# Designed miniproteins, single chains, continued (3): the designs that were tried, part 26

Each design is a single chain, and the fold is of that chain. pLDDT is the mean over its residues in the fold that is shown.

## One batch from the design tools (miniprotein)

Design m8846
Fold by ESMFold2-Fast:
Structure m8846 (fold): chain A 106 residues (1-106)
Amino acid sequence: ASAEELRAAVNAKDPALDNATPLHLAARAGDGYEVSLLLSLGADVNAKDAYGYTPLHLAARAGHLGVVRALLAAGADPTAKDNEGRTPLDLAREAGHEEVAELLEE
């Protein structure tokens, strides 16, 4: 596949998965290898799904500290708000993931 086809594929939103990109799914799953691979292929680190969630929101809610660090290093916006006005920090706190919350608090 061409670089353009790969970039299109890694940024494709799946309507059956609430407009999630592959990076959303890898971040939710805590798959640090897939996250790093997708980012290297030009995945949009700040892509929003149908709920306004970025990959960082999903990683933070799931408590995947290593993925949260990788997304922040790739330029993820920690101040991004979902459709309910919640940041990744808010979701980490609601889920009880204190180490992730501390990282997002700086």
Scores: mean pLDDT 86

Design m8847
Fold by ESMFold2-Fast:
Structure m8847 (fold): chain A 90 residues (1-90)
Amino acid sequence: NLEEAAALYQEAIEELEKLPPSEEKHLLLAISLKNLANVYFNMGKYDEAAKTYQQGLLLVNAYLPENHPNRSSLVELYQKNLAAVKERQE
C-alpha cells in the first residue's frame, strides 16, 4: 500500500527531525526522503516527488561531509531520480 508506505516514511522523517543534529541523523533523513519521494513517484504524485527529492538532495549537499562514504552515491541517486520525475512533469 503506497499510502501506508508514504505515511510511515513521513512519520520516520518527523521523528528524525526531533533528534539533535548529527551526521547519522542527516544520513537517515536523506535516505528516508529519497524513499518517500520514490513512493510519491510511484503514486503519480510527481510534484510532491520532485519537491521531496530536491529537499533530500539539498540536505545531502548541506549536511553530509564531502568524505562521507554514502555522499556521492546519494547525490547521484537523487539527481537520477529527480531527472526521471522531471521527464514525467509537464
Scores: mean pLDDT 85

Design m8848
Fold by ESMFold2-Fast:
Structure m8848 (fold): chain A 76 residues (1-76)
Amino acid sequence: AAALGAALTPLQRRILALLAEHPETPKTQREIADALGVSQSTVSRHLNELEALGLVRRIPGKGYRITDAGLAVVAA
């Protein structure tokens, strides 16, 4: 958990922190991109990596939400 958190980029940590504000509410790539001031393609690349790490979960038709593992990383 700590080693994984240290390996995350600053933008990935910002995505997790944004999703942690409302853990049960999915956010779309567009909503995340708009909130963080980055392109949707940039967010998509980082969300794919965070999903592979188990830190976010894709909700079909609704976007992405943070997992319990992602919340633990943000809390560290």
Scores: mean pLDDT 80

Design m8849
Fold by ESMFold2-Fast:
Structure m8849 (fold): chain A 65 residues (1-65)
Amino acid sequence: MEELLARAVRDYTGKTPEELSFKKGELLEVLEELPDGRLRVRSLRTGREGLVPGDYVELLPVERV
């Protein structure tokens, strides 16, 4: 499977247990892209999974050699 990484471009505070809280600069693994522009991600710092708005993260290009 292709691993997609994203970096938080601003802080986000989740409102429910399904949402993930993170700080600007944190690395997130993208698990699923939702049709409404939200992402299901896993925090590489905490290991927690949750939903985040896509506008709060920047997808990182994965370079395979």
Scores: mean pLDDT 75

Design m8850
Fold by ESMFold2-Fast:
Structure m8850 (fold): chain A 58 residues (1-58)
Amino acid sequence: MELYRALEDYEAKHPDELSLKKGDIIELLEIVDNVNALGKSLTTGKTGKVPLTLLEKI
């Protein structure tokens, strides 16, 4: 299981995006492109696209 930590708060701008709180643990499900990944928040249980620049690998 690939786990990442959110580096800062982020408010989703589109329905397919994941909102983040700093320190949230995100499971990486798929790399979408060189900027975005599909992740699942282990804090909220929600799934969505998240910018890779906001994530730190654990």
Scores: mean pLDDT 82

Design m8851
Fold by ESMFold2-Fast:
Structure m8851 (fold): chain A 151 residues (1-151)
Amino acid sequence: VEDLLKKLQENMDNAQSLIDQLNSLLASAETALELGPVHSLAGLAALFNEASSKASQAGELVSKASELADKLTKHTGDLGKQLLNTLRQLGDSLSQLGSLLDQAARAAEAGDAETMRQYLAQARNQNNQAQSLMDQANSLLNQVKDKILSS
């Protein structure tokens, strides 16, 4: 049980690190757009491709965390089930985020600034949802740990 909790925490910590890197890349892209006509749309495409890759990697770690959380449901009941459901929602959110960022990168490569901005706006909304779900999952994981350690 302690080994499962440790592996679950490690996957969550690594996913959070990737999400933090993704947030930094999105902030860089937004700053470049706010400075007026972008000196290179190819530069924005590169940022969006890297951000999409980070979202995909975070999603894989969240998928592994979900498998570990599922094994813990036998020991934690409804609390463990809430964690599992939140991790599954987070995985879906990260998958959608990655797809939207890839579409923004393709629009930037095509020189379609309007379509790129539309996908970026959708990606921002999806990223906000993913961050909220990650915060909720971390809170639930701490409650799961407290319950197991107090037993």
Scores: mean pLDDT 86

Design m8852
Fold by ESMFold2-Fast:
Structure m8852 (fold): chain A 73 residues (1-73)
Amino acid sequence: SQKEIGARLRAYREARGLSQREAAEALGLSQSTLSAWESGRVPIPVPLLRALLDWLEVPEEERARLLEEARAL
């Protein structure tokens, strides 16, 4: 679900020690956009999810799983 994808994105961001504001600024996003994605309120476009997971250095296996789940929504 969008909520589960967003929650995992949040978990990886928090594991890097990044605040929502810091991550949004680094990626050229508004904090409200990142908040909406992490809460599952708004779906993350697959190309942007890929870029986020690459930037957060998420392991390849987990990246593949999250991207497959996002495409199935």
Scores: mean pLDDT 81

Design m8853
Fold by ESMFold2-Fast:
Structure m8853 (fold): chain A 65 residues (1-65)
Amino acid sequence: GPGDIVVAVEDFTATSPEELSFKKGDRLEVLETVDTEWWRARSLATGEEGLVPVSHLETVEAGPL
């Protein structure tokens, strides 16, 4: 949900101004879960915000290795 940190599992190239491009391995902060397929997120690498496809993301949780 909002506040979660997710990691990109694949590269994504934005096709509209509302979308955020990212690379595999980039970490994003989830800002809003607008629907089941698209979230609004902020890149931790660049500080840029936009819509990101949920299918390209995996949630990162703090825990034992």
Scores: mean pLDDT 78

Design m8854
Fold by ESMFold2-Fast:
Structure m8854 (fold): chain A 160 residues (1-160)
Amino acid sequence: AAPKRVLIIGDGLGEELAERIRRILEERLGDAVEVRLRLLGGATEELLLEHLDSLLEPADVVIAIVGNAFGAGLSPEEVYELISRLIDAIRNDPRTKGASIILVVLVGSWADREEVRRVAERVGEEHNIPVFVTDLEDEADVAATADAVAAAAIELLRAQ
């Protein structure tokens, strides 16, 4: 069979997390998976939307790494609306049509952790997608999130 495709897109602040997810997927699935990383440094969700056409490739699973818009002075509702638009844009693109989506929301000193979690939970519920929140200042949280995201991606790839 052709390898299953995982596309990781998002903010370059998530590069270590994205590389950890890729390594776990490649270690667990070998030649049965192809993992692509398309990260944009300092990207708010608005900047990711503006550049989305250059980031998207044909995929069975899309992992979107976001969270920088919380540092841009946007309200929780404005961040929710941007993330929802990003998910809808991924779903409606012909290259990713029918792909499963996983959302990862980054937390750091730029955002209220509890507000980030509430926005993430609302996105997960309203879009019916797996959502993970990770604290970039906690290496153990980054490692645990990489394992959990890779496990979720493997289950989604098996369901197709």
Scores: mean pLDDT 88

Design m8855
Fold by ESMFold2-Fast:
Structure m8855 (fold): chain A 61 residues (1-61)
Amino acid sequence: APGVRVVAIEDYEAKTPEELSLKKGEEVEVLENVSRDHLLVRSLATGETGLVPGSVLRPIG
């Protein structure tokens, strides 16, 4: 099944190699809920994957 699509509501700068940097308005696909605070996502623009805080993401649709 395709993953849930969400959008970044603010810019996020990756702090570790495991994290993904996002720009406000960038759409990503949720691959996995890794922890209460972090999601593993894939950028729809670049195809890159990484962890981002769930707090900077909101569902679309």
Scores: mean pLDDT 79

Design m8856
Fold by ESMFold2-Fast:
Structure m8856 (fold): chain A 69 residues (1-69)
Amino acid sequence: TFSEAELRDAFKRFDKDGDGTISTVELGAVMRSLGQKPTDAEVQDMINEVDADGNGTIDFPEFLTMMSR
């Protein structure tokens, strides 16, 4: 289990614009920065759970929800 502070730190590393979102293609890199080693299939399954709008971005509340489960 990750703390909110750890998840926020990791998210901010990939939120280059400071707009509160990251791209779905960056999700695997974020997870690896947290010491995880997801497969492409696992990353795609996680994207399907959080990117309900299909817009190719993940906001911080979606990221927290995904990582807390």
Scores: mean pLDDT 72

Design m8857
Fold by ESMFold2-Fast:
Structure m8857 (fold): chain A 60 residues (1-60)
Amino acid sequence: MLEVNVEAARRLAEELGDEKALEEIEEAYKNKDLKTVIRIEAELTMRLLPKAVDAALAKQ
């Protein structure tokens, strides 16, 4: 569902502190553009993967 992907993408953008990504997600949501939301979600997930590894190492 569009809402589930929008929620996931918003959380990823908030974690990255990426205000531009949040604006793009909101615009895609207004346009009911599920494909764009899924693309943004995938891009943000890839950007967070290295940061998650760094956070795990810092936790140690």
Scores: mean pLDDT 75

Design m8858
Fold by ESMFold2-Fast:
Structure m8858 (fold): chain A 64 residues (1-64)
Amino acid sequence: MEKRKEAAELLRELLENNEVEPFLRELIEEAARALESGTPEEIAKLGEEMLPRRIEMIKKEKAK
């Protein structure tokens, strides 16, 4: 299996086997979809822009 599809499967398994916060679950689902069927541009945007911003937002929310 290609690395991208393997990573997407691992993210899917993580969501199925673990209880995660709804906001984090949404982020992981978005990442898995981009890895499975996204364009290289969408994957790059997710890694470079969306993931760091979403992680920072989660940290700030947790800090409340």
Scores: mean pLDDT 67

Design m8859
Fold by ESMFold2-Fast:
Structure m8859 (fold): chain A 72 residues (1-72)
Amino acid sequence: SKSPEELVAEAVELEKQGDELFSQGKYDEAEEAYQQALEIRRQVLGPNHPDTIATEEKLGVLDIKKAVQKIP
């Protein structure tokens, strides 16, 4: 099994991947990457950690972007 430190590093990489996908307008793929980072951060750091909250906020922004993209 991965160490807590390795899991935190993996969450950082997933968030960076999500940020890159977001910049490309690939919102569904960005959402998947952010959700994976969020699950790791919730498990390792807990739900009230600043990094966990920041990932949740990114998902909230993404939901707005996806809604706007679907407006005719």
Scores: mean pLDDT 85

Design m8860
Fold by ESMFold2-Fast:
Structure m8860 (fold): chain A 68 residues (1-68)
Amino acid sequence: EEVDRWFRLFDLDGDGYLSKEELKAFLRALGLNPTDEEVEALIKKYDTDGNGKLDKEEFRKLFEDLRS
C-alpha cells in the first residue's frame, strides 16, 4: 500500500518505472539529499533488468531496505 502510493506519485511518465530523476525526487521527499552518484549506485544495486530504471518490485526492495 505505502510502496504503491510512493511509486505512483513519482512515476511521472507513467511507464511503470522510476528513472534516476524520479528516484532522486522520492529520496528528497523522504528528507534525504542524495548525490547523482548515490542515486545511480542505488539503481545499479536494485535494477535486475539493467535498464537504468526501477520497476515497482525493485523499488519495493529499496524502500524496505531504507526502512530497516
Scores: mean pLDDT 78

Design m8861
Fold by ESMFold2-Fast:
Structure m8861 (fold): chain A 60 residues (1-60)
Amino acid sequence: MGLIVRAKEDYEAKTPEELSFKKGDLLKILEVVDEYYVKAENLKTGKIGLVPKSYLEEYE
């Protein structure tokens, strides 16, 4: 089961590997990639990509 988190701020992807999202979007964490990034699915758009951890907060 993937962890659901919420975007704290808007983010615009800078590379094709990154995911764009809006503040308040719910993201499902699929994989922890490194210290700075997770691989996540945006539940609003269904798109998957890399997301900077600093833009995420817990949602439950």
Scores: mean pLDDT 81

Design m8862
Fold by ESMFold2-Fast:
Parts: C-alpha cells; sequence; structure tokens
Structure m8862 (fold): chain A 77 residues (1-77)
C-alpha cells in the first residue's frame, strides 16, 4: 500500500521503526504536497503531538501503526 511504501522510504534502517528526525522530513514532505509551507517549528510541534502517543511504547520511535495514525491525523484536518 501507499502507507507501507512511505513508511519504508523513511525507515532507512529497515528495522520497522522511524526516528523523530525522519518523521519531521515526512511531515514536511506531506504538508508541502498539500500546498502548505510549514516552518521547522510548526513541523516539530506537529511531530510532538504524535510522539506523545508513541511515548506509550517508551522506545522513542514510531512503528507502522503509529505512523499510520500520524498520516490519518494529517488527513483529518
Amino acid sequence: SELEELFKKYDVDGDGKITRGELVEFVEDYLKSQGKNPTLEELEKEVEKVMKKADKDGDGYLDFEEFKELVEELKAK
């Protein structure tokens, strides 16, 4: 699926986890594709919201399910 391909693109290590830095790049790419021009601070703020949920796992990474939740959050206003 498109989500699985996107996840793999940002999961450079192939370990099934995305780092916070890779996530910032994804959010920037996504928002720019939607005609938005976010600042780095706005990107960090958006990623922080999702990372608070990722804190439930305590590993400092996003797995595929957490990544999917981020994409749904970005699409849902």
Scores: mean pLDDT 72

Design m8863
Fold by ESMFold2-Fast:
Structure m8863 (fold): chain A 96 residues (1-96)
Amino acid sequence: SKTAELDRQLLEAAEAGDLARVEELLAQGANVNAADENGRTPLHLAAERGHLEIVELLLRNGALPGARDNNGRTPLDLAREAGHEEIAELLERARA
């Protein structure tokens, strides 16, 4: 479906760090909480890769900071493991 295509593109843009493309896709109706085959959301991918501005944008658009992938990992877990301290702090506040 058109929605599934937008969702896939959102996951790709979030992983790549393409802020402008993430903004476009959300405006087109992409699901901010879309999940890939591993249960990873755009927030998981942006947090793991250190894309702070995308993490902030996704949270403003209703991204779930407590979402768990197929391994039970949250975006916060991935940010901590990758050493992205500012993203980890932001995600800790977003879960409160």
Scores: mean pLDDT 91

Design m8864
Fold by ESMFold2-Fast:
Structure m8864 (fold): chain A 64 residues (1-64)
Amino acid sequence: SKLEEAEELLLKVVDILLSRYDDLDLIKTQAQTVIDNLGKVYDLSDEQVKELLEKVLKYLEEKY
């Protein structure tokens, strides 16, 4: 699905951010920009965009 493709790309970008930066606030800010752009590219609903944000926050809690 479009949401699954967006999630896979988003988590790959988050992994790159985690490898480059140790500032969690910077990582969150950059991840938000990526989520906003993926929402536009994949034509995601507001609810799906919120789901991507929740996925990133959970992933960061597990990895950071």
Scores: mean pLDDT 84

Design m8865
Fold by ESMFold2-Fast:
Structure m8865 (fold): chain A 62 residues (1-62)
Amino acid sequence: MEVGDIVRALYDYKARTPEELSFKKGELLRVLDVSDELKIKVKSLKTGKEGYVPVEYVEKVE
């Protein structure tokens, strides 16, 4: 997984911190930052909002 990839949410997620993004299963997100192994920064393609999400909750679409 790298910056610019599109990922799909595998599960619903509710943000646990102000820096995290809430999303619904099936939502498409663009990867913005992968500097952490456990969390990636993404932008929602639906809402345009940005935030961190756990890597285990998303998969690469391609």
Scores: mean pLDDT 82

Design m8866
Fold by ESMFold2-Fast:
Structure m8866 (fold): chain A 69 residues (1-69)
Amino acid sequence: MVSDEEARAAFERVDQDGDGTITLVELHEMLRSLGFRLSEAEVIELFRQVDTDGDGTIDWAELMELLSR
């Protein structure tokens, strides 16, 4: 199980721009580093469910909603 601290550390690691948002590619890398066995298709489906703005990025609040499933 992933702790909030582990998720935050992984988020900060992949958020190379430091803007508080991550892309689909960064989300996939983060989830893989946390030990999730998700395919690209599964990550895309999850990303689309939380990316309500359609900007191609998700913020920390949207990510926490994703990880609480």
Scores: mean pLDDT 74

Design m8867
Fold by ESMFold2-Fast:
Structure m8867 (fold): chain A 73 residues (1-73)
Amino acid sequence: MEEEIKELFKKYDTNGDGTLSGDEIGKFIAALLKKYNLPLSEAPRIYKLMDKDGDGTIDFEEFLEAVKEILSP
């Protein structure tokens, strides 16, 4: 799971800086929801859980923690 998430993250991290921003975040969340068979209506909830700083960027560690919370109660 974590390795697959890391691979997906790297695919959308087009500038290789270890973070996702703007359109990259939206596309990544959509791909993640499809991969784990979750409805697209969950996207705003996942985004809010990941973007703790509110600066519009997400690093891998923040993202991985948020995904674990979504997939596990």
Scores: mean pLDDT 71

Design m8868
Fold by ESMFold2-Fast:
Structure m8868 (fold): chain A 92 residues (1-92)
Amino acid sequence: SKSEQERKLAVMVTALGIRAVGTALDNKSSDEEVEKMNRAVLATSEAVDLLVEKGKYDEAKELIERVGELIDAGKYDEAIKLAEEEKKKALE
């Protein structure tokens, strides 16, 4: 059901935030890197909310997974850019 997909995506976004915190703690990340991780997670959350409103659940799931992979790889600027681009597409 749609409500089940929305719940699963909410859990995945929460898990992405926890994942980012774990990465920051494990890597002794700088304040600037933590700020970039926070920005990536927030932009992803905003894009996911817009995609969910449009019924684009698969796109929302793919975005969360791809942003998580970029955060794990330390590619924070790429994670921010991806999330902002998907948010822009969702607004079109």
Scores: mean pLDDT 84

Design m8869
Fold by ESMFold2-Fast:
Structure m8869 (fold): chain A 152 residues (1-152)
Amino acid sequence: TLNELQQRADELEAQAARLQRTADLLGNASNHLRNALSYLQDSLEKDHHSGLEKAAEHLRNAARYLREAARVNPGQRDRLLNLAKRAEQLAEQARELAKSPPSPETREQARQLIEQVQNDLDEVDSLRSTMQSGYDYHTQLANRLRALAAAL
């Protein structure tokens, strides 16, 4: 019936809104992870202490956005909370490295942090793309159902 088409379109729009909100929060997390990578790279060159401290701050901010994404997207909750936990652990590792003077060992540990942050960034960007694709799909389907309802 016309009412069933409208109700289904409303449900799809509500799902699309959640996916869009999740994608936006993942975008913020991704930006903080990229900033963390930049500061970790700086720590290898010249800014050991300040680079690691700033990387830790950006990793904590990424974790905050990932926790918010977990609240708005129950389907991805466990995955997002695991990503947030990893970002917090990486932040603590960067902060601990900042306490030591630069050495070949601390540079190797910073390179390992770069690889781990890059892996988490790749997962966040992949998940964001999935959320954006879901948003487009649900929005297009809702629009088609509304057009069908209007044609009846």
Scores: mean pLDDT 90

Design m8870
Fold by ESMFold2-Fast:
Structure m8870 (fold): chain A 62 residues (1-62)
Amino acid sequence: AAAPGRAVAVEDYTATSADELSLKKGDVVEVLRTVDADWVEAQSLATGAVGLVPASKLAPIP
């Protein structure tokens, strides 16, 4: 499970529904919570938008 904290997008992700967050590789997000093993709720630090992101598209930042 992902711990709350910051993460960086390891590749581009395009939202497939209104509840998801689109990211570019290198975008930094604040992880708000882990939804399940595959999904996290995150906020983009660049835009302030909140949405669901696949956990596999994020790498935690120390």
Scores: mean pLDDT 78

Design m8871
Fold by ESMFold2-Fast:
Structure m8871 (fold): chain A 60 residues (1-60)
Amino acid sequence: GMKLYVATKDYPARLPTELSFKKGDILELLKEVNENFWLVKSLKTGEEGYVPKSFLEQIS
């Protein structure tokens, strides 16, 4: 099944490759890139980008 996470805080993208999100947004984990950043897809917008994993909490 999909690996789903909820955003615990707002995050403004700092680079063009990063994804902005709001607290409560649901994100699908696509790839664990390194210890700090994950490639995710926003279920709200369908956009993909890199985000800091520390802002995310697993829900499924």
Scores: mean pLDDT 87

Design m8872
Fold by ESMFold2-Fast:
Structure m8872 (fold): chain A 87 residues (1-87)
Amino acid sequence: SDTRVLSLEEFLSGFRVSDEELEAAFRKYDKDGDGKIPVSALPSILYDLGYTPSPEIVDEMIKLADTDGDGRISLEEFKYLFTRYRP
């Protein structure tokens, strides 16, 4: 069966997005230019990048990126989230 549940590590290790694409996606949702986006923007960003993460993957990404628990993600945390599992 080709149907399987992806772990966060497996999902992110398969991520083929450049730093420039990540920054462009982040800036699209950083409407105030304050260097932060709401955690609710993560599914939309992934969709714009051609990915359809499960709700479980999104929740795990939010937990890793939103270290302060303020419901916001900085550009550095966002980039680190996608680069920590790069080969």
Scores: mean pLDDT 72

Design m8873
Fold by ESMFold2-Fast:
Structure m8873 (fold): chain A 96 residues (1-96)
Amino acid sequence: MREKERELLEAAREGDVERVRELLADPEVDVNATDEQGRTPLHLAAREGHEEVVGLLVEAGADLEARDKEGRTPRDLAKENGHEEIALILENGMKK
């Protein structure tokens, strides 16, 4: 994993909106980079309930249907963690 992709995963997990925005401005950054559990930045932001970061990642072309090593999508992680608004955003994005 490249250093910038690692930073994007961490920024998404922490809800660092400004850092996510900066990293997504770099065209070399893979918005769908995965950690050791197969989780994308969108998985981590959805799990932690960071609505602004979720919006930025979706706008940047994040894969809403990406499955982690346990077969979970970002929407599934949002639902499991009680983030119903994020789950609705992701479900509506998948229907388009």
Scores: mean pLDDT 84

Design m8874
Fold by ESMFold2-Fast:
Structure m8874 (fold): chain A 68 residues (1-68)
Amino acid sequence: DLETLAAIGELGRAIYAELGGDAEGKAKAVAISKRLLDLGASPEEIRELIRLLEEEGVEAVEKAIKEK
């Protein structure tokens, strides 16, 4: 639970930074974080999404979440 929340926080901050730290980036980071909580994503799945974000960007992360 705490590990999952920490991983979600890390991903959310990374998405926010990648999108330039504006209000739109914040809204997208919050929406993705909420969706991962709703899906019951594991810390391992979230760490793979962080890797995907670094390699392929936010759109790839959104696609991966939609496929779940």
Scores: mean pLDDT 77

Design m8875
Fold by ESMFold2-Fast:
Structure m8875 (fold): chain A 78 residues (1-78)
Amino acid sequence: MNKISAVLRSAEPITPAKREALRAALEAVGLRDVQITLLSPHLALIGGTGEGVTREQVEAAVRAVIPGAELLSFRAEA
């Protein structure tokens, strides 16, 4: 199972409610043990595990919650 890490930037502040919605959306695309760490109100580190989870799936999940959000980085590590 691969370890997934990504950095998310949002023009809107990432509220606790948005953080929980992001967790649910990421779990829906197959990410497990999802951790979302706020680096600033507008910047979050996303961590988790998943097999076959792609950058495009993570971006789609994030944009479903925060339409103007941008994924600055994505890494899948075996």
Scores: mean pLDDT 83

Design m8876
Fold by ESMFold2-Fast:
Structure m8876 (fold): chain A 67 residues (1-67)
Amino acid sequence: MKLTPREQRILREIAENGQLSQRELAERLGLSQATVSRHVKRLKEKGLVKIVDGKIVLTEEGILYLL
């Protein structure tokens, strides 16, 4: 599976915090919300994250990718 370094950093930030909103990710990474939204959509397409109650969380596959 091909992830950019930025997508990998997004996955690690979510893993470290358990769950983050798009806004929280943007603030932590120093990115625009639009940039984060684009990367999160790609990660959802790959099955690595899901959205639960407005928060971005790792799937089992996302956790395994980081290990």
Scores: mean pLDDT 82

Design m8877
Fold by ESMFold2-Fast:
Structure m8877 (fold): chain A 87 residues (1-87)
Amino acid sequence: MKDENGNTPLHIAARRGDLEKVKELLEKEKADVNAQDKNGNTPLHLAALAGHDEIVDYLTKVYKADLSAKNKLGLTPEDLRESPPVD
């Protein structure tokens, strides 16, 4: 179920840095690791934007979250984390 901004519980846990809740949602509730909010952000985008490296690593290494997913601005999770030029 999504909130008024299109966030799933997994988006909220990833943004807050709540690794225990991220694990619970993926293991017990079978949350969609690649779910998109109203801006096209996945939970991985929000974890990267917030600098929660432990959650980024968990989502990518354990659940194979899509590192190439682009939000409505054309930004990947890596783009949000560091905001560098693409070259």
Scores: mean pLDDT 76

Design m8878
Fold by ESMFold2-Fast:
Structure m8878 (fold): chain A 155 residues (1-155)
Amino acid sequence: DKIEELKGRLSQLADEAVELAREAARLSKESLEKAREKVGLLGRSLQDLVSTFKGLADEAAKLALEDKSKAPYAGGVILGAVGTFTTMLNTIALLAKESSPEIREEILSLLESATNGMISALTDAGKKAPELKPYTEKSAQALKEALDRAREILE
């Protein structure tokens, strides 16, 4: 089951990103160099997460294209994955708030990049499978709202 595999991978990457952000924030008070090593790993984890989500969104679009009656199920999968991402984003923002200003700015930049990647994947899925548009549009709005909250925490 490709969808269940991708959901599991996305959850694992979200947990990894949170722990890397926690370590970066802690290390930012001791060594900016060591904190930046963790920020680099966070960036890679977030890129892998966006790539995994793109795969999940493509599988969801394929299901909706093959059978329109499966669009609510496929849309629910997308909404659940976006929920995992927004929870991760909020947690990372709260952790990064306690870091040095330099690390805070670098983490915010990574969160903005990852969120934009997620929105791009949602837009592509909605274009491929129009029956998913209500779900992809709702998901994109949730991502924009979560990023705005992260900016308020960090700026």
Scores: mean pLDDT 92

Design m8879
Fold by ESMFold2-Fast:
Structure m8879 (fold): chain A 125 residues (1-125)
Amino acid sequence: LEAARRGDLEAVREALAAGADVNARDAYGRTPLHLAAEAGHLEIVELLLSHGADVNARDIYGRTPLHLAAAAGHLEIVELLLSHGADVNARDDYGLTPLVLAEAFGHEEIVELLRKHGAKDVTVG
């Protein structure tokens, strides 16, 4: 968990080789994939996904790794998560999608990428 957040690729690799749970959760329900995606550690995201990380894991706020990468502006990580079956229309506990977070934080390139992958404009109607 901490190694994924810090960007320590070798520590993550060693932990996985030693049988660490790729989907282990911290006190906030976050997996290594959540932490690496939020922090922008592309190589660690790739490693975790190759070891069976749950691309659609939800933290205590209902947020997926895709929500965190989109909010943080990590375009390559958003692309990688989508290529591994991330739910582009996942809603957190507040009804927010990755698209809404990308728009709120001004990440226009991520907004366009999410729309290309079928992201719907969530109009409260």
Scores: mean pLDDT 81

